# Designs tried in a protein design run: designed miniproteins, single chains, continued (4). Part 24

Each design is a single chain, and the fold is of that chain. pLDDT is the mean over its residues in the fold that is shown.

## One batch from the design tools (miniprotein)

Design m12862
Fold by ESMFold2-Fast:
Structure m12862 (fold): chain A 56 residues (1-56)
Amino acid sequence: MLEKAKELAQYAITMAVSGGLSLEEAKEVAISRLLSQGFSKELAEEAIKEILESQK
């Protein structure tokens, strides 16, 4: 479950940033996308956190 959320979060963040959004705005887009796919807000936030932490 978390792995799927991370894949979708990575894709959503990449697309948002490529579209000219800031990283903070990209996080919001990724959360919205994950919620629309049926993931919980907590799981979505965790997936995004892990993706961004690995990018450090």
Scores: mean pLDDT 79

Design m12863
Fold by ESMFold2-Fast:
Structure m12863 (fold): chain A 74 residues (1-74)
Amino acid sequence: SQQVAGSRMLNIGQTMMNNGLQNLNSGTISLDQGSQQFQGSYNASNIAGLTSGSQSAYTLSDQANQLRNQLQQQ
C-alpha cells in the first residue's frame, strides 16, 4: 500500500512539474505560482524516493531543479 501511495504521489508531482514548466515557458504564471508547483513536485519526489527508489524520482528531481532555476532567473 505504501509503494502504491508512492506511485500515486509521483504521478501527481510529475503532472504538477510538467504544468509548472509549461506555464513558466509560456510566461503564463507568476513566480509565486511556479514556486507552489515546484514545492509539490519536490515533495512527491521525496516520497517516491522513500517508497520506490525509481528513475522517476530522479526525473522529478531534475525537473524540479529546472523549474527552480527558471524561477531564480525571473
Scores: mean pLDDT 54

Design m12864
Fold by ESMFold2-Fast:
Structure m12864 (fold): chain A 86 residues (1-86)
Amino acid sequence: PAPLSREEVDAEVRGLLDEIVRASPTDPVKAANLLTALALLVIGHLFEGVEPSEETLKAIRDAAERLRQLGDVEGARLLETIYEKL
């Protein structure tokens, strides 16, 4: 398969972040699965030389803070770890 463009990666990452934040307070298993999918997506595209934009990096940090506010400390920690690897 052809690698995704930076814009496509950014859109996919932002979509997953929105789903994670939405799922976290009501379906922590779904949120955890989406967090794993995000980590695999980001790491996979990084190996293909595609990095998220600065705006998407800020969105990851904002989502981590939102997860902390919702009480999902482990999800927030995982997003912080993903951010640090980028």
Scores: mean pLDDT 78

Design m12865
Fold by ESMFold2-Fast:
Structure m12865 (fold): chain A 76 residues (1-76)
Amino acid sequence: SVAEEVERAVAEAKEAIEQLKKDGTSNIDKLAEAAVRMAEIALKADEQDPEHAATLRSAVDEAVKAINEARKKKEE
């Protein structure tokens, strides 16, 4: 179901963010892939489940922010 895909995607993103904090920049690509997947699920869910789509969009925003912060830290 869409709800199960949403829960899995959000859990994977949270785990990737935690690993990025521990392992530095080595997991940026993994988090970026998770963000793309969440965005795809949000597009599919938008017409049938706008609440879950909104939750996924918020998770994507958090992932993008974490990636940008990690990249900025790596270059400075």
Scores: mean pLDDT 71

Design m12866
Fold by ESMFold2-Fast:
Structure m12866 (fold): chain A 64 residues (1-64)
Amino acid sequence: SSMNHEELLRLIGEILRKIGEIFDLELKLKKETDEKKKKEIEKKIEELEKEIEKLMEEMKKIPS
């Protein structure tokens, strides 16, 4: 495999891990009754979504 393929697989792995964290946080959010804690969880989800967007942009820059 080329170095570009190895980097692509690494980025995909990071994205999948962050998606898993978002799913866990979404499940916690659905069960949360405290409004302040809900906002904290929502903020963490937003941060992870932004991190995924950055990783997706990095993937788009890898040739082939």
Scores: mean pLDDT 83

Design m12867
Fold by ESMFold2-Fast:
Structure m12867 (fold): chain A 70 residues (1-70)
Amino acid sequence: ETLTIETVVELTPENVAATREGLKKRASPEAAERGIKGLEEAVKEVGEGGKALVTAVGSGILESVSVEPV
């Protein structure tokens, strides 16, 4: 079964840290690294207090993570 998770995250330091830890627990190491980098880039693009859409896909373990500023 393929699981798709979509969530909008407000880019506060607390939410970024929580999302980073969640990705480390739920995603493959490569997907977690890509997702964390995407979060850092979103913070740089829209600033603290902006929002980003996090999309994660996988079967069991999340194997693909993308982050898009909204």
Scores: mean pLDDT 79

Design m12868
Fold by ESMFold2-Fast:
Structure m12868 (fold): chain A 61 residues (1-61)
Amino acid sequence: SVEEQVKKLIEEGEKKGDSDRGRQIAAIVRNKGVSPEEAKEILDRQEESMKAARERSRAAG
């Protein structure tokens, strides 16, 4: 099930010292009802958006 896949992602993140990523993916899955893979893409897009914002700030300032 999706819930079991989410639990596995949290456990993998915990082993790698990156449990926050697994928890954020789990939250997106529950909040939007998307697959764990889609949730990961959403999280990755948010991280890219932060990079783009920094670059825009450098260009504008």
Scores: mean pLDDT 71

Design m12869
Fold by ESMFold2-Fast:
Parts: C-alpha cells; sequence; structure tokens
Structure m12869 (fold): chain A 80 residues (1-80)
C-alpha cells in the first residue's frame, strides 16, 4: 500500500537525515537550496490536495517527493 511504502521511505529519510547532519558543513549550498525547494513545493501541493479532499493524491505526492529527497541526499552524501 502507499501508506506502507511511505512508512519505509520515512524510515530511510530519518536515517539519511542523521548522516547528512553529521556532514552538513561539507554539503554544497546548492544541494541545501534544492532540498528546501522540494520541501516548499511539497508543502504547497499537499495543502492543495488536502483542500480538495484528495487523500490518494496527497499520499502519491508524499511518496514521490520522499523518493526525490532520498535520491538527492544519497547523491550529496556520495560526493562528500
Amino acid sequence: SLREELERLEARLQELAAQLAAVLDKVPQSVIDQLRAILQELRKKVQEALAAGNEEEMLELLVRSAKELIALIEKALAEV
């Protein structure tokens, strides 16, 4: 289910966030700006989906954005 997939992605994001925090001073500002932009756009789209009563669209957006965040953080960590 989308909820089970999201729970797995959230666990991975928490792991990656801890790794990122340990090397934050070595992460390029451009990567931080990209992460901020993804989170800002996600917040906006989630609020729009919630206002429309579209829970399935909200879950799909969260899963997709979590995958994008994971990929970006993993790439940043590999380049440190």
Scores: mean pLDDT 81

Design m12870
Fold by ESMFold2-Fast:
Structure m12870 (fold): chain A 55 residues (1-55)
Amino acid sequence: GEMSQAEAEGLVRAEVRRAEEEGLDPRAIEVRFSDSASEEAKAVVEAARARVLAE
């Protein structure tokens, strides 16, 4: 997909916020992709997840 790093970081931050609201550990969050998600899109989101969780 045409997902930028900034868009991926936004999605990861939204998931982190949701997990915190549910009382879950943000580091235990698994990002879920559609079956058609490209490996490039997955790599961008995993990089964004690592960056957001390092903050």
Scores: mean pLDDT 67

Design m12871
Fold by ESMFold2-Fast:
Formats: C-alpha cells, structure tokens, sequence
Structure m12871 (fold): chain A 79 residues (1-79)
C-alpha cells in the first residue's frame, strides 16, 4: 500500500541514521510487506539500550502518522 511504502521509507531512513550516529551498530535491515514494516538491528551489547529506545520512538511516530501500518522492531546483540 502507499502508506506501507511510505512507512518503509521512513524506517529505512531511520535505520541509516542510526548506523551513522550510534557506535556499535553492525547492521540494520528493513522489510516491508503490505501494511507491515519490520526493522531488525544488530548491535553490540553496550549500545543495545540506546538502539531499542531510538527504534521505539521511531515506531511510535510511524504508527501515529500511519495508523493502518504495523511497525515491529527487533534488536539483536552481537559479540
């Protein structure tokens, strides 16, 4: 959907920004499917809390802008 695509684009921009500003981010993946957007971030343990807080805020903002879109995120700690 147009809303799903717009939400996916915002999530991709958020992932790129996170990789630029937060040390210890190893990878970020964004998957869009219809009205579902999934963001997975691989991060070193010391940065996991910061990554989770950032993604929670971004997901909440996308949800407010596009109430029909479901945004999920997962933070994976990598050694």
Amino acid sequence: SDAGRAAEEIARAAAEFLMTVLPGVRAAEVEGRGNEVRLTVEVEPASAASARAFLAREAAEIQRAYPEVTVTYEVREVA
Scores: mean pLDDT 86

Design m12873
Fold by ESMFold2-Fast:
Structure m12873 (fold): chain A 113 residues (1-113)
Amino acid sequence: MLTPEETEELLRIMIEIVKIKGKNVEAADIVERHLRGEVAATPGEADRVGQAMRDVARATLEIIENESEEDLIKLINEAYKNLFGKVLTPEEAKEVIEKLRELAQRLLAAFDR
């Protein structure tokens, strides 16, 4: 089970990969601002953040399902280098991909009410 800290790190990785791929960058920017604590005071902004999280999760799953394993490993390493200044082994990158898939599926299920 993912901790809240692990969930935040995985969300940052999702944002980075969708930005690198140029897919739904507007939704990625909304989620990124929310994670920075740039909180809006209205119920409409909460709905906007929820929709943006669904859009980022969907884009993440599309990237994972449509890219080759080699390209996904490269993408995860680019994201990790940009966010953490670190390079992962192929095994570590594959573990991150599976965690991203799990989190994206959970986010889509949570907002499909």
Scores: mean pLDDT 78

Design m12874
Fold by ESMFold2-Fast:
Structure m12874 (fold): chain A 86 residues (1-86)
Amino acid sequence: AKIIEKLQSKNKEVRAKAIGELSAASTKDPKTVIPLAVEALEKLLKDEDPTVRAGAAGLLSKYYTLQGNTAKAEEYSKLAAKERNK
């Protein structure tokens, strides 16, 4: 709940840190943690900060990998790589 609230912060630095926290939490329990944040992550794909966009796309790629949707997982993985190079 607290991490998801930070993902919706008006401060882009707070959103970037929340992406990092969510990524760390997802390493321990990806099947539970990532699905709870999917809606917030989809909104962050349009974020002004390329670091936030890259992180959101990376976590969505992991989500679709867990769902067995290889096509969407690859699409979001490519998007994450593209955003990281901005």
Scores: mean pLDDT 79

Design m12875
Fold by ESMFold2-Fast:
Structure m12875 (fold): chain A 75 residues (1-75)
Amino acid sequence: LSEEEQKKLEELLERLREQLRAMGVPEEAIERLAREVGEHLKKAIEAKKAGDMEKAREHLREAAEAVLRVLEENA
């Protein structure tokens, strides 16, 4: 990731943490999810830059599934 891409990813993850906290998700679950989503998004960006659109989409799907799982478990 470039410095600019990393900064944007960090800002996105911070917004995700704030929204989850506002919804009453426990802090431990928020931090675990933010880390998991961050890893998937980083891999998606790297795959896209390498021209691997299939892997990029797969990592985006995994990030979305992680969010849905945590929301379902903490509803």
Scores: mean pLDDT 84

Design m12876
Fold by ESMFold2-Fast:
Structure m12876 (fold): chain A 83 residues (1-83)
Amino acid sequence: SKAEFEEQREIEAMRIYLGALGRTEEAASSTDEEVRARIKQWRAEDPDRTERIFALIEELVRKGKPMSEIEAALAAALKEYEG
């Protein structure tokens, strides 16, 4: 279903986010349930940040951007939430 496709995209986005932060083992070894729990926690802390970061990752992945460009874009976006 559409909802299942959206959930799978969010799981993939979170794994990409973790990989871009150098958390490669966590990105690869975490179960889908563990990734969903992390997404739920992250969304509970700041839903606007979470939606913005996932939208950014989805756009860069869709455009075929390399991990180095995704990492740089994520660092810039996250800086806005650090004050």
Scores: mean pLDDT 78

Design m12877
Fold by ESMFold2-Fast:
Structure m12877 (fold): chain A 62 residues (1-62)
Amino acid sequence: MHAEKAEELLQQGKYEEAVEEAKKALKIDPHNKRALYTLVSALLELGRYDEANEVASKVVVE
């Protein structure tokens, strides 16, 4: 599953690859909160704050 692969890449420090896999998961399911959180985390690690903020606006906690 792309969301799971994105999380594994994030944990390995492969942030750009994590962004790519998280975006693939969101293309399949735009409401995949796991993929959204992974994408935000990877973008923050890369210093891409504007993109992270745009994605974070789609994340709802509970």
Scores: mean pLDDT 76

Design m12878
Fold by ESMFold2-Fast:
Structure m12878 (fold): chain A 55 residues (1-55)
Amino acid sequence: MLVRAVRDVEAPAPELLSFRRGDLLELLAESSDFLLVRGPDGTVGLVGRDAVEEV
């Protein structure tokens, strides 16, 4: 399943993913506050639910 970034994010921590608005991320797992995703470069990290939308 893919989600799309709705804003640019510069992650301050290694557990969090940095991305640009419009990036497509592969959804791997969900929690109430965070999603575990894989970026287009293959990097896996956490993203806030407010930073992405379902496609």
Scores: mean pLDDT 77

Design m12879
Fold by ESMFold2-Fast:
Structure m12879 (fold): chain A 68 residues (1-68)
Amino acid sequence: MVKAAQLLAAAGILVAAGDVEGAVELVKEAFEIEPKDETAKKLLERVLELDPDNKEAKELLEKVEKAL
């Protein structure tokens, strides 16, 4: 749990910096550790606001929503 939370916090910093690819990679790693994390969903929604055509973010968001 703690390790997934740390990855999601780092992903949030990358989203704020405009690094959507790095943010998606960290959220993906966090999802593999803790699939039932609502913070992952919120971060992926923010990524898609910045990059609406990001296929990996869309696919990962669908998996996160199904796991919640």
Scores: mean pLDDT 78

Design m12880
Fold by ESMFold2-Fast:
Structure m12880 (fold): chain A 55 residues (1-55)
Amino acid sequence: VEELRARAERLFRQARVAEEAAKISSPDGKAGLLEVARRLREEGRRLAQEAERLE
């Protein structure tokens, strides 16, 4: 369970980094980075929910 939480936290951190990079990127680069951040947040949320179900 701790492993799932650690992975979720790591994904949320990566999503934040992508969002920060998007702020200084070109319009096309910004769209791509925001899509990556969205997917990372979705995956992190899924892992966090799975950890919650196991406890």
Scores: mean pLDDT 79

Design m12881
Fold by ESMFold2-Fast:
Structure m12881 (fold): chain A 58 residues (1-58)
Amino acid sequence: DSALEKLREMLAKAKDPRTQKVLERLLENVEGARKELPPDLFERVAGHALDTAEELLK
């Protein structure tokens, strides 16, 4: 999954413990959404998670 792969790459690049914790929680949320939500809602959750991760890494 493209969104999950990007989040994992971001987590691997993050060195700050606070940023790592937030990215880990975003990954958990996206993985949960993949299992529990319809594709349309999953896409929305994944998009928000990626936007949040990008802001954290700026």
Scores: mean pLDDT 80

Design m12882
Fold by ESMFold2-Fast:
Structure m12882 (fold): chain A 63 residues (1-63)
Amino acid sequence: DLDKKLEEIVKLAKEGKYEEAAKLYLELSQQGHGREAREYLEKNLSEEEIKKIEEAGVRLLTE
């Protein structure tokens, strides 16, 4: 369920769990939902929280 995963990403980010949020975001992006997920995050999270998710995602991809 896309909406439930998006809500979970927002919840994880607000709890400071940026690596876990990034893992779910990458999963949705791989499933073709990256644009929709990005728009949802921009509406529900601050620019700083989104940047922390992006930084965590980069670390996961370069590991």
Scores: mean pLDDT 81

Design m12883
Fold by ESMFold2-Fast:
Structure m12883 (fold): chain A 87 residues (1-87)
Amino acid sequence: MVFKATEVDKEGLERALEYLKENKEEVEPTEEEIEMTKKMLEIASTDNEMVELTEEQVKILAYYIGKPVVEDKEKTELVNKRYEELK
């Protein structure tokens, strides 16, 4: 899947990282989830026009950011479903 860098919510990713750090004992995030969130934040901070994410990265983004930021309709529905599951 391909996203424009501007479609990634940097504030949401920063909040997700802070949440994972503050609630590490309760949430027990994997090192892979923390690392992937950090990489997504770095990508969102670049001047690159597009970012290619795997399906697994999109699921992690949806889970921890809690806000859909995708333009693709099918993936927007997936991200929205994950967002609703977090409420």
Scores: mean pLDDT 53

Design m12884
Fold by ESMFold2-Fast:
Structure m12884 (fold): chain A 65 residues (1-65)
Amino acid sequence: SEAEQAFEEGLKAIRDKDYETAKKHLFEALRLDPRHTLALALLEELAQVLNDEELLKRVEEFKAA
């Protein structure tokens, strides 16, 4: 599915340490499949690892929608 392709691109970006590209693709996966629990969990892990308060807020806003 397109959601799985977006998730896979996010994983590739994480391996490359391109975290901005990773966030873009993981949020695209969630846009295509709002119940994609792995993409959501990975975004939460990235927010913790990067101490990225804006990313954490975006994840929380997405969960509230």
Scores: mean pLDDT 83

Design m12885
Fold by ESMFold2-Fast:
Structure m12885 (fold): chain A 67 residues (1-67)
Amino acid sequence: SEEEKKLLNEAAGYQAGLDFKARLTGEKVEPLKKPPEEVFSGFSTGYALKHSPEELAKKMKEYVDKI
């Protein structure tokens, strides 16, 4: 749904925000083991519908925390 798409986009935006902050502060940025494209490709509409927005956000943050 649009709500799930928004949640996934917000997670991607959060990652972009971290990358932007790192560039501004001069901190080293390491790429994710699972790039956002692979993460998003792993989520179908059916998968998203079976999980709460909170669970989806938690899973997205799991990848962001590996930056």
Scores: mean pLDDT 53

Design m12886
Fold by ESMFold2-Fast:
Parts: sequence; C-alpha cells; structure tokens
Structure m12886 (fold): chain A 55 residues (1-55)
Amino acid sequence: SVEEKIEEIVKKNKERLKEIFADESLSPIQKVSEAVREVGEMTGEILKVKREAEA
C-alpha cells in the first residue's frame, strides 16, 4: 500500500539521520547540510509514491 511504502521511506530516512548526527567526524554545519539533503530526498520519494498511486 501507499502508506506502507511511505512508512518504509520514513523509517530508512530516520536511520540515516541518526547515523549523521551520531557521526563525530562531521562538524555541526556538515550534519545540518547532510540532514537537509536527506529530508529533501525523503520528500521527493514520498511525492513520487503518492503520484504513482493517483495515476
């Protein structure tokens, strides 16, 4: 289902974000930059899933 696909995308994104913020080799600015990129990717994937479901 669309909801299940969205839940998997969100779960995967949360795991990536946790890794980014736990990475002591990254500066605070680098962590924010990587987090913004990940959220953007997640949003794009969710929109794609919703569009495919409406087609």
Scores: mean pLDDT 82

Design m12887
Fold by ESMFold2-Fast:
Structure m12887 (fold): chain A 63 residues (1-63)
Amino acid sequence: GSSLRKEILRKIGEILRLIGEIFDLELKIEKGENVEENKEKIEKLKKELEKLKKELEELEKQL
């Protein structure tokens, strides 16, 4: 249904936002800004990204 497609698009949007946040944090690390804190944030975001990718794969199987 239309609801399933909307949920898939929402998950894709969340994944893209997380990828963008990871890149922004990597750039801050290259500049020497809060290196340890930003590395910890990247690790957390990567785990969230893996979870969302698995959820997206499950939703795609329902199409």
Scores: mean pLDDT 85

Design m12888
Fold by ESMFold2-Fast:
Structure m12888 (fold): chain A 66 residues (1-66)
Amino acid sequence: MTPEQQELLRQAEEYLKKAKEAAKNGDIDTATEYARQAFELYQAAGVDPQTAANAAKKAIGEGIKA
């Protein structure tokens, strides 16, 4: 992976953490927005869209359960 792709993956992971935290706090609109940003960053890093979508869905789902 290029350094640029690694930085995009790091940013995507940070947004997933923010999405999970927002969902845990009941802020579903903010959680969805962070998950969307993570999904776009994953795709920019060359991650498969289905894998990126599953990661975003999992983060929101885990936040809601917490």
Scores: mean pLDDT 80

Design m12889
Fold by ESMFold2-Fast:
Structure m12889 (fold): chain A 93 residues (1-93)
Amino acid sequence: SNDDNLNKFKEKLDKERDSYLKKLDELADKYPEAEGYVANARMLVTTAAKLLYDEAKRRVEKGEKLTDEEIDKYVELFRQSFDELVGEIKEKA
């Protein structure tokens, strides 16, 4: 169901969010000089996960279908964006 897919999307986003927050904590430990970049990145990860879920929830509440393909696409875009951000922080540190 759409509600099952919405729950699946939330679980996947929460898992990816927590994974990136852990990577950012490890970067802050290794590169104290990058503290400002890490703090901003934590905010971006948390905000992006929330906004993606809130938008999906809004669509489902309007009766729009949330597909497995869309879930996989948005999770992959989230991963690509934050892999790039983590890489950029490492290069600037």
Scores: mean pLDDT 88

Design m12890
Fold by ESMFold2-Fast:
Structure m12890 (fold): chain A 112 residues (1-112)
Amino acid sequence: DELLEAGRRGDPADVEPLIEALSDPDPEVRRAAAEALGMIGDERAVEPLIELVLDESAPLEVRVAAARALGMIGDERAIEPLERLIERSGDLSPLDRFQIELALEATKARVS
């Protein structure tokens, strides 16, 4: 709840605490932190979110949330990691695949 409120406020001071929350033991906290960072759109979140997208030990729902956040930020560094997630995640549901492809297209549109 507080994490999503931080995202809605868009305060740059919340970025570093939210990046720390991406490493929380609770997957729901990690998902909420990724969503909040996407809403803020600060480029400091890009590399931490890429690390989360590529973390094969993280639950797929958390990785999809990180991918959506990267799409919202629209930084070109996310293009290759998002393509890699699509290519290597054979267990993606059609909805999860659609969300990641949408994030990839949103990112490409901003850098084109």
Scores: mean pLDDT 80

Design m12891
Fold by ESMFold2-Fast:
Order: sequence, then structure tokens, then C-alpha cells
Structure m12891 (fold): chain A 61 residues (1-61)
Amino acid sequence: RRVASREERRAVVDRILAWARAHGQRDEDALLALIRSVLEGHGASPEEIAELLAEARERLA
């Protein structure tokens, strides 16, 4: 399993949120679950996942 950089994982979150906004995806819980799954696949720590999910929640609110 390759560990991506923190900046690369944050960029993935940004891309998911931009895609959701462009396609009218409004289910916050579904988006947060998707982001969590993708970050786990990229080897993010539980602490980093929690931090990036908190940022995503603020951006969706």
C-alpha cells in the first residue's frame, strides 16, 4: 500500500467536493462516507481522515 502525501489526499477531497457541487449532489452523509472510503484507500491515518472530514463538513454547510 502506497502512502500518498497529505496535500495529495486533500486535493482528492477538493475534487470530490467540486464534482458533487457541479452535479447537484446534496446528501452530506453520503459525500462524507465516500470521502472517508477514498482517504482510507489512500492510506490516510484515522486522525487525518477526521481532520479532512471536518473541513469537508464546514465546506458543505
Scores: mean pLDDT 76

Design m12892
Fold by ESMFold2-Fast:
Structure m12892 (fold): chain A 71 residues (1-71)
Amino acid sequence: MELTPEQRAALRRAAEIVRETAEKDEASGNTDLAEIHRRVADVLERAANGEPLTPEEEKFVRAILEALGVA
């Protein structure tokens, strides 16, 4: 998956927000939800770093980029 520098920056910002959400979930005792958010943040960060993704992860990342208005 080839991404522009702007798209990679947007994914890094999204990953940071999702990680902060995971920390709040954990603090509230929602450990299962925190784990889901950590997995989401990991996929976004791996995409931003140009790391290999599964086809399902690529579709997810493209949907996030569209939602952020940078796709």
Scores: mean pLDDT 84

Design m12893
Fold by ESMFold2-Fast:
Order: C-alpha cells, then sequence, then structure tokens
Structure m12893 (fold): chain A 55 residues (1-55)
C-alpha cells in the first residue's frame, strides 16, 4: 500500500539522518563532511528507488 511505502521511506530517511549526524561528530573538515553527505544522499536515493520499484 502507499501508506506502507511512505512508512518505509520515512524509516530510511531517519536512518540516513542518524548516519549523517554520527559521521559529522567525527569530521571537522568541510570537504570531508560534504563527501560523506553526498555518499549518504546517494545511498538514500538508491533505497528510495528500490522501495518505489517494490510498490
Amino acid sequence: SEAELNKRMSEEAIKAQKELLEKQKTLENYSDIKKVSEEIQKEFFEKMKELAEES
């Protein structure tokens, strides 16, 4: 259902946000933070695509 898909997408968004916050605690350089943020964003979008294809 659309509601189930939305719930799973929200859970993945929360997971990505937590990972970003944890990595930011160990990184002080803007370049490193930007790179990690881009990697997390890429993984998030790939997961969103997978969930959309299952619906």
Scores: mean pLDDT 77

Design m12894
Fold by ESMFold2-Fast:
Structure m12894 (fold): chain A 58 residues (1-58)
Amino acid sequence: TKELRERAERLKELAEQLEAEGNFDLAAVMYRKAGELYEQAGDLAKAKELFEKAEALA
């Protein structure tokens, strides 16, 4: 689970960079991937937050 959280954090950081650059479509994809990893790691609250953010950007 620690490795899943670390991978999720990296994807979230990438999504935040893409969002800051105005690449909302790709940011949404990265937020979804990060959310999936948080869900697998058992962090359902963070996963939900990222899924909602991805939907808002798509």
Scores: mean pLDDT 84

Design m12895
Fold by ESMFold2-Fast:
Structure m12895 (fold): chain A 68 residues (1-68)
Amino acid sequence: ASAAIKAFERAGVPKELIDEFKKLLEEGKPLSIAEREVVKRWNEIAEEAYKKGLSDPEEIEKFVKEKI
């Protein structure tokens, strides 16, 4: 769990999604399933930002924070 949390932080996953990951583990979800749920949600947010035509990294980061 600790290594996965550190990996999410390095990948720029928002704290809110990392906290959700911790909660899923606390609720007894398998590590692999909890990781997949967090990654899926993060990818959905990133894909939506890309589809909106956001090309500036700072603009994309702001959009992502607004979705969380």
Scores: mean pLDDT 73

Design m12896
Fold by ESMFold2-Fast:
Structure m12896 (fold): chain A 57 residues (1-57)
Amino acid sequence: KAEEYIKRAEEAFEKGDYDTAIRYASEAVFEALKAGDVEALRRAAELYHRAKKAKEA
């Protein structure tokens, strides 16, 4: 579940759609927390942070 949202966020980020990337990365964080998947949580959080910084640039 979290992996699917991470993939969608990565695709949106690559296309320059930072709003969509932030949204999917946020959903990936919630799903990873529910699943107790620490590795997915770290990846989703990193992606969320990168997308947010890119939007502010």
Scores: mean pLDDT 82

Design m12897
Fold by ESMFold2-Fast:
Structure m12897 (fold): chain A 67 residues (1-67)
Amino acid sequence: SSLIEKAKELLEKERKRVEEGEKYRELLPQHYQDAVEVLKLAEEALRLAEEGKDEEAKKLIQKVENA
């Protein structure tokens, strides 16, 4: 499924963002927290896509992309 593939790509991208943000966690705690919250949305989007809940997954994918 192209939706599952897109969700996996997005999850990988957001995971790397959190890993980079961890280096600056003490200086920019809000930036790190925001990155962690977006990662959680990306994880949920993949879960929904794998469950066949395409409409809900698309909404979360869009929310992550707009963050």
Scores: mean pLDDT 85

Design m12898
Fold by ESMFold2-Fast:
Structure m12898 (fold): chain A 71 residues (1-71)
Amino acid sequence: MIDEGEVTLSLGRMFRAIGLLLASRGKLEEAAESLEKAIELFEEAEKLGEKRARELKRETEELLEEVKEKL
């Protein structure tokens, strides 16, 4: 059985991947929205005990700032 933290982490990773794909296609506004959702999910996953979520959140925040600089 998958823990709730693992499910939340997986959802965050999906939104991060979508954000990166959108950014690579020049859809920067939609990319920023997807990355913001990923950050929220990683924050929740960290609260649920997922240590990897903290690192993924930091990396995703850096990506979001880079995308916003291009807007």
Scores: mean pLDDT 83

Design m12899
Fold by ESMFold2-Fast:
Formats: C-alpha cells, sequence, structure tokens
Structure m12899 (fold): chain A 65 residues (1-65)
C-alpha cells in the first residue's frame, strides 16, 4: 500500500504540472523524482523482508525503464 500511495502521489504531481502548462523538462524532472521515491520505497520493503536479491532485481528493472 505504501508503494501504491507513492505512485498515486506521482500521478497527482504530474497531472498538476500538466494543468499548469509545464515544459517537457519540468515533467521529466518530476517523473525522475517520483521514480526515485517509488524505488526507495520498494527497496526498503524488500530489505525488511530479507529479500536483498529482490531489491537488486527491482533496481535493475527500474534502470531499464
Amino acid sequence: KKVTEKYREAVAKMDELLEQGATPEELREAFKKARDEIYKAQVEEAKKLGLESTASNIKKILDMI
């Protein structure tokens, strides 16, 4: 659920920027920040479960996007 909340926050921020007429550069920066926050949340949850290999795989997948 915490990862879902971060994702929802990211979408809301992107929608707000689009309504304000944000530039492609501003949208790219917002997307990068949102992606980093989602990644950190996913890695921390994986670490809490003792799934260090899963945390590594999540990072690898996000780096491909």
Scores: mean pLDDT 71

Design m12900
Fold by ESMFold2-Fast:
Structure m12900 (fold): chain A 66 residues (1-66)
Amino acid sequence: KTYRVTYTGDVARGIGWVLRLIGEPGVEVEPLSETTYRVTWTGSEEAAAALVEELRADPGITVEEI
């Protein structure tokens, strides 16, 4: 699955999420801008869904499937 992840206003929170995503095996993170990233999951769809749900729970983060 591929997602567009955008964070707004909180750079420290955004950096924390990007570092977490980069640390995940089977996850590819491509920066589109300083606040927007393309994230691709390879393999575990369940792990991807759980992480996306955590991201969506943060009101400063928008996650869109692309």
Scores: mean pLDDT 73

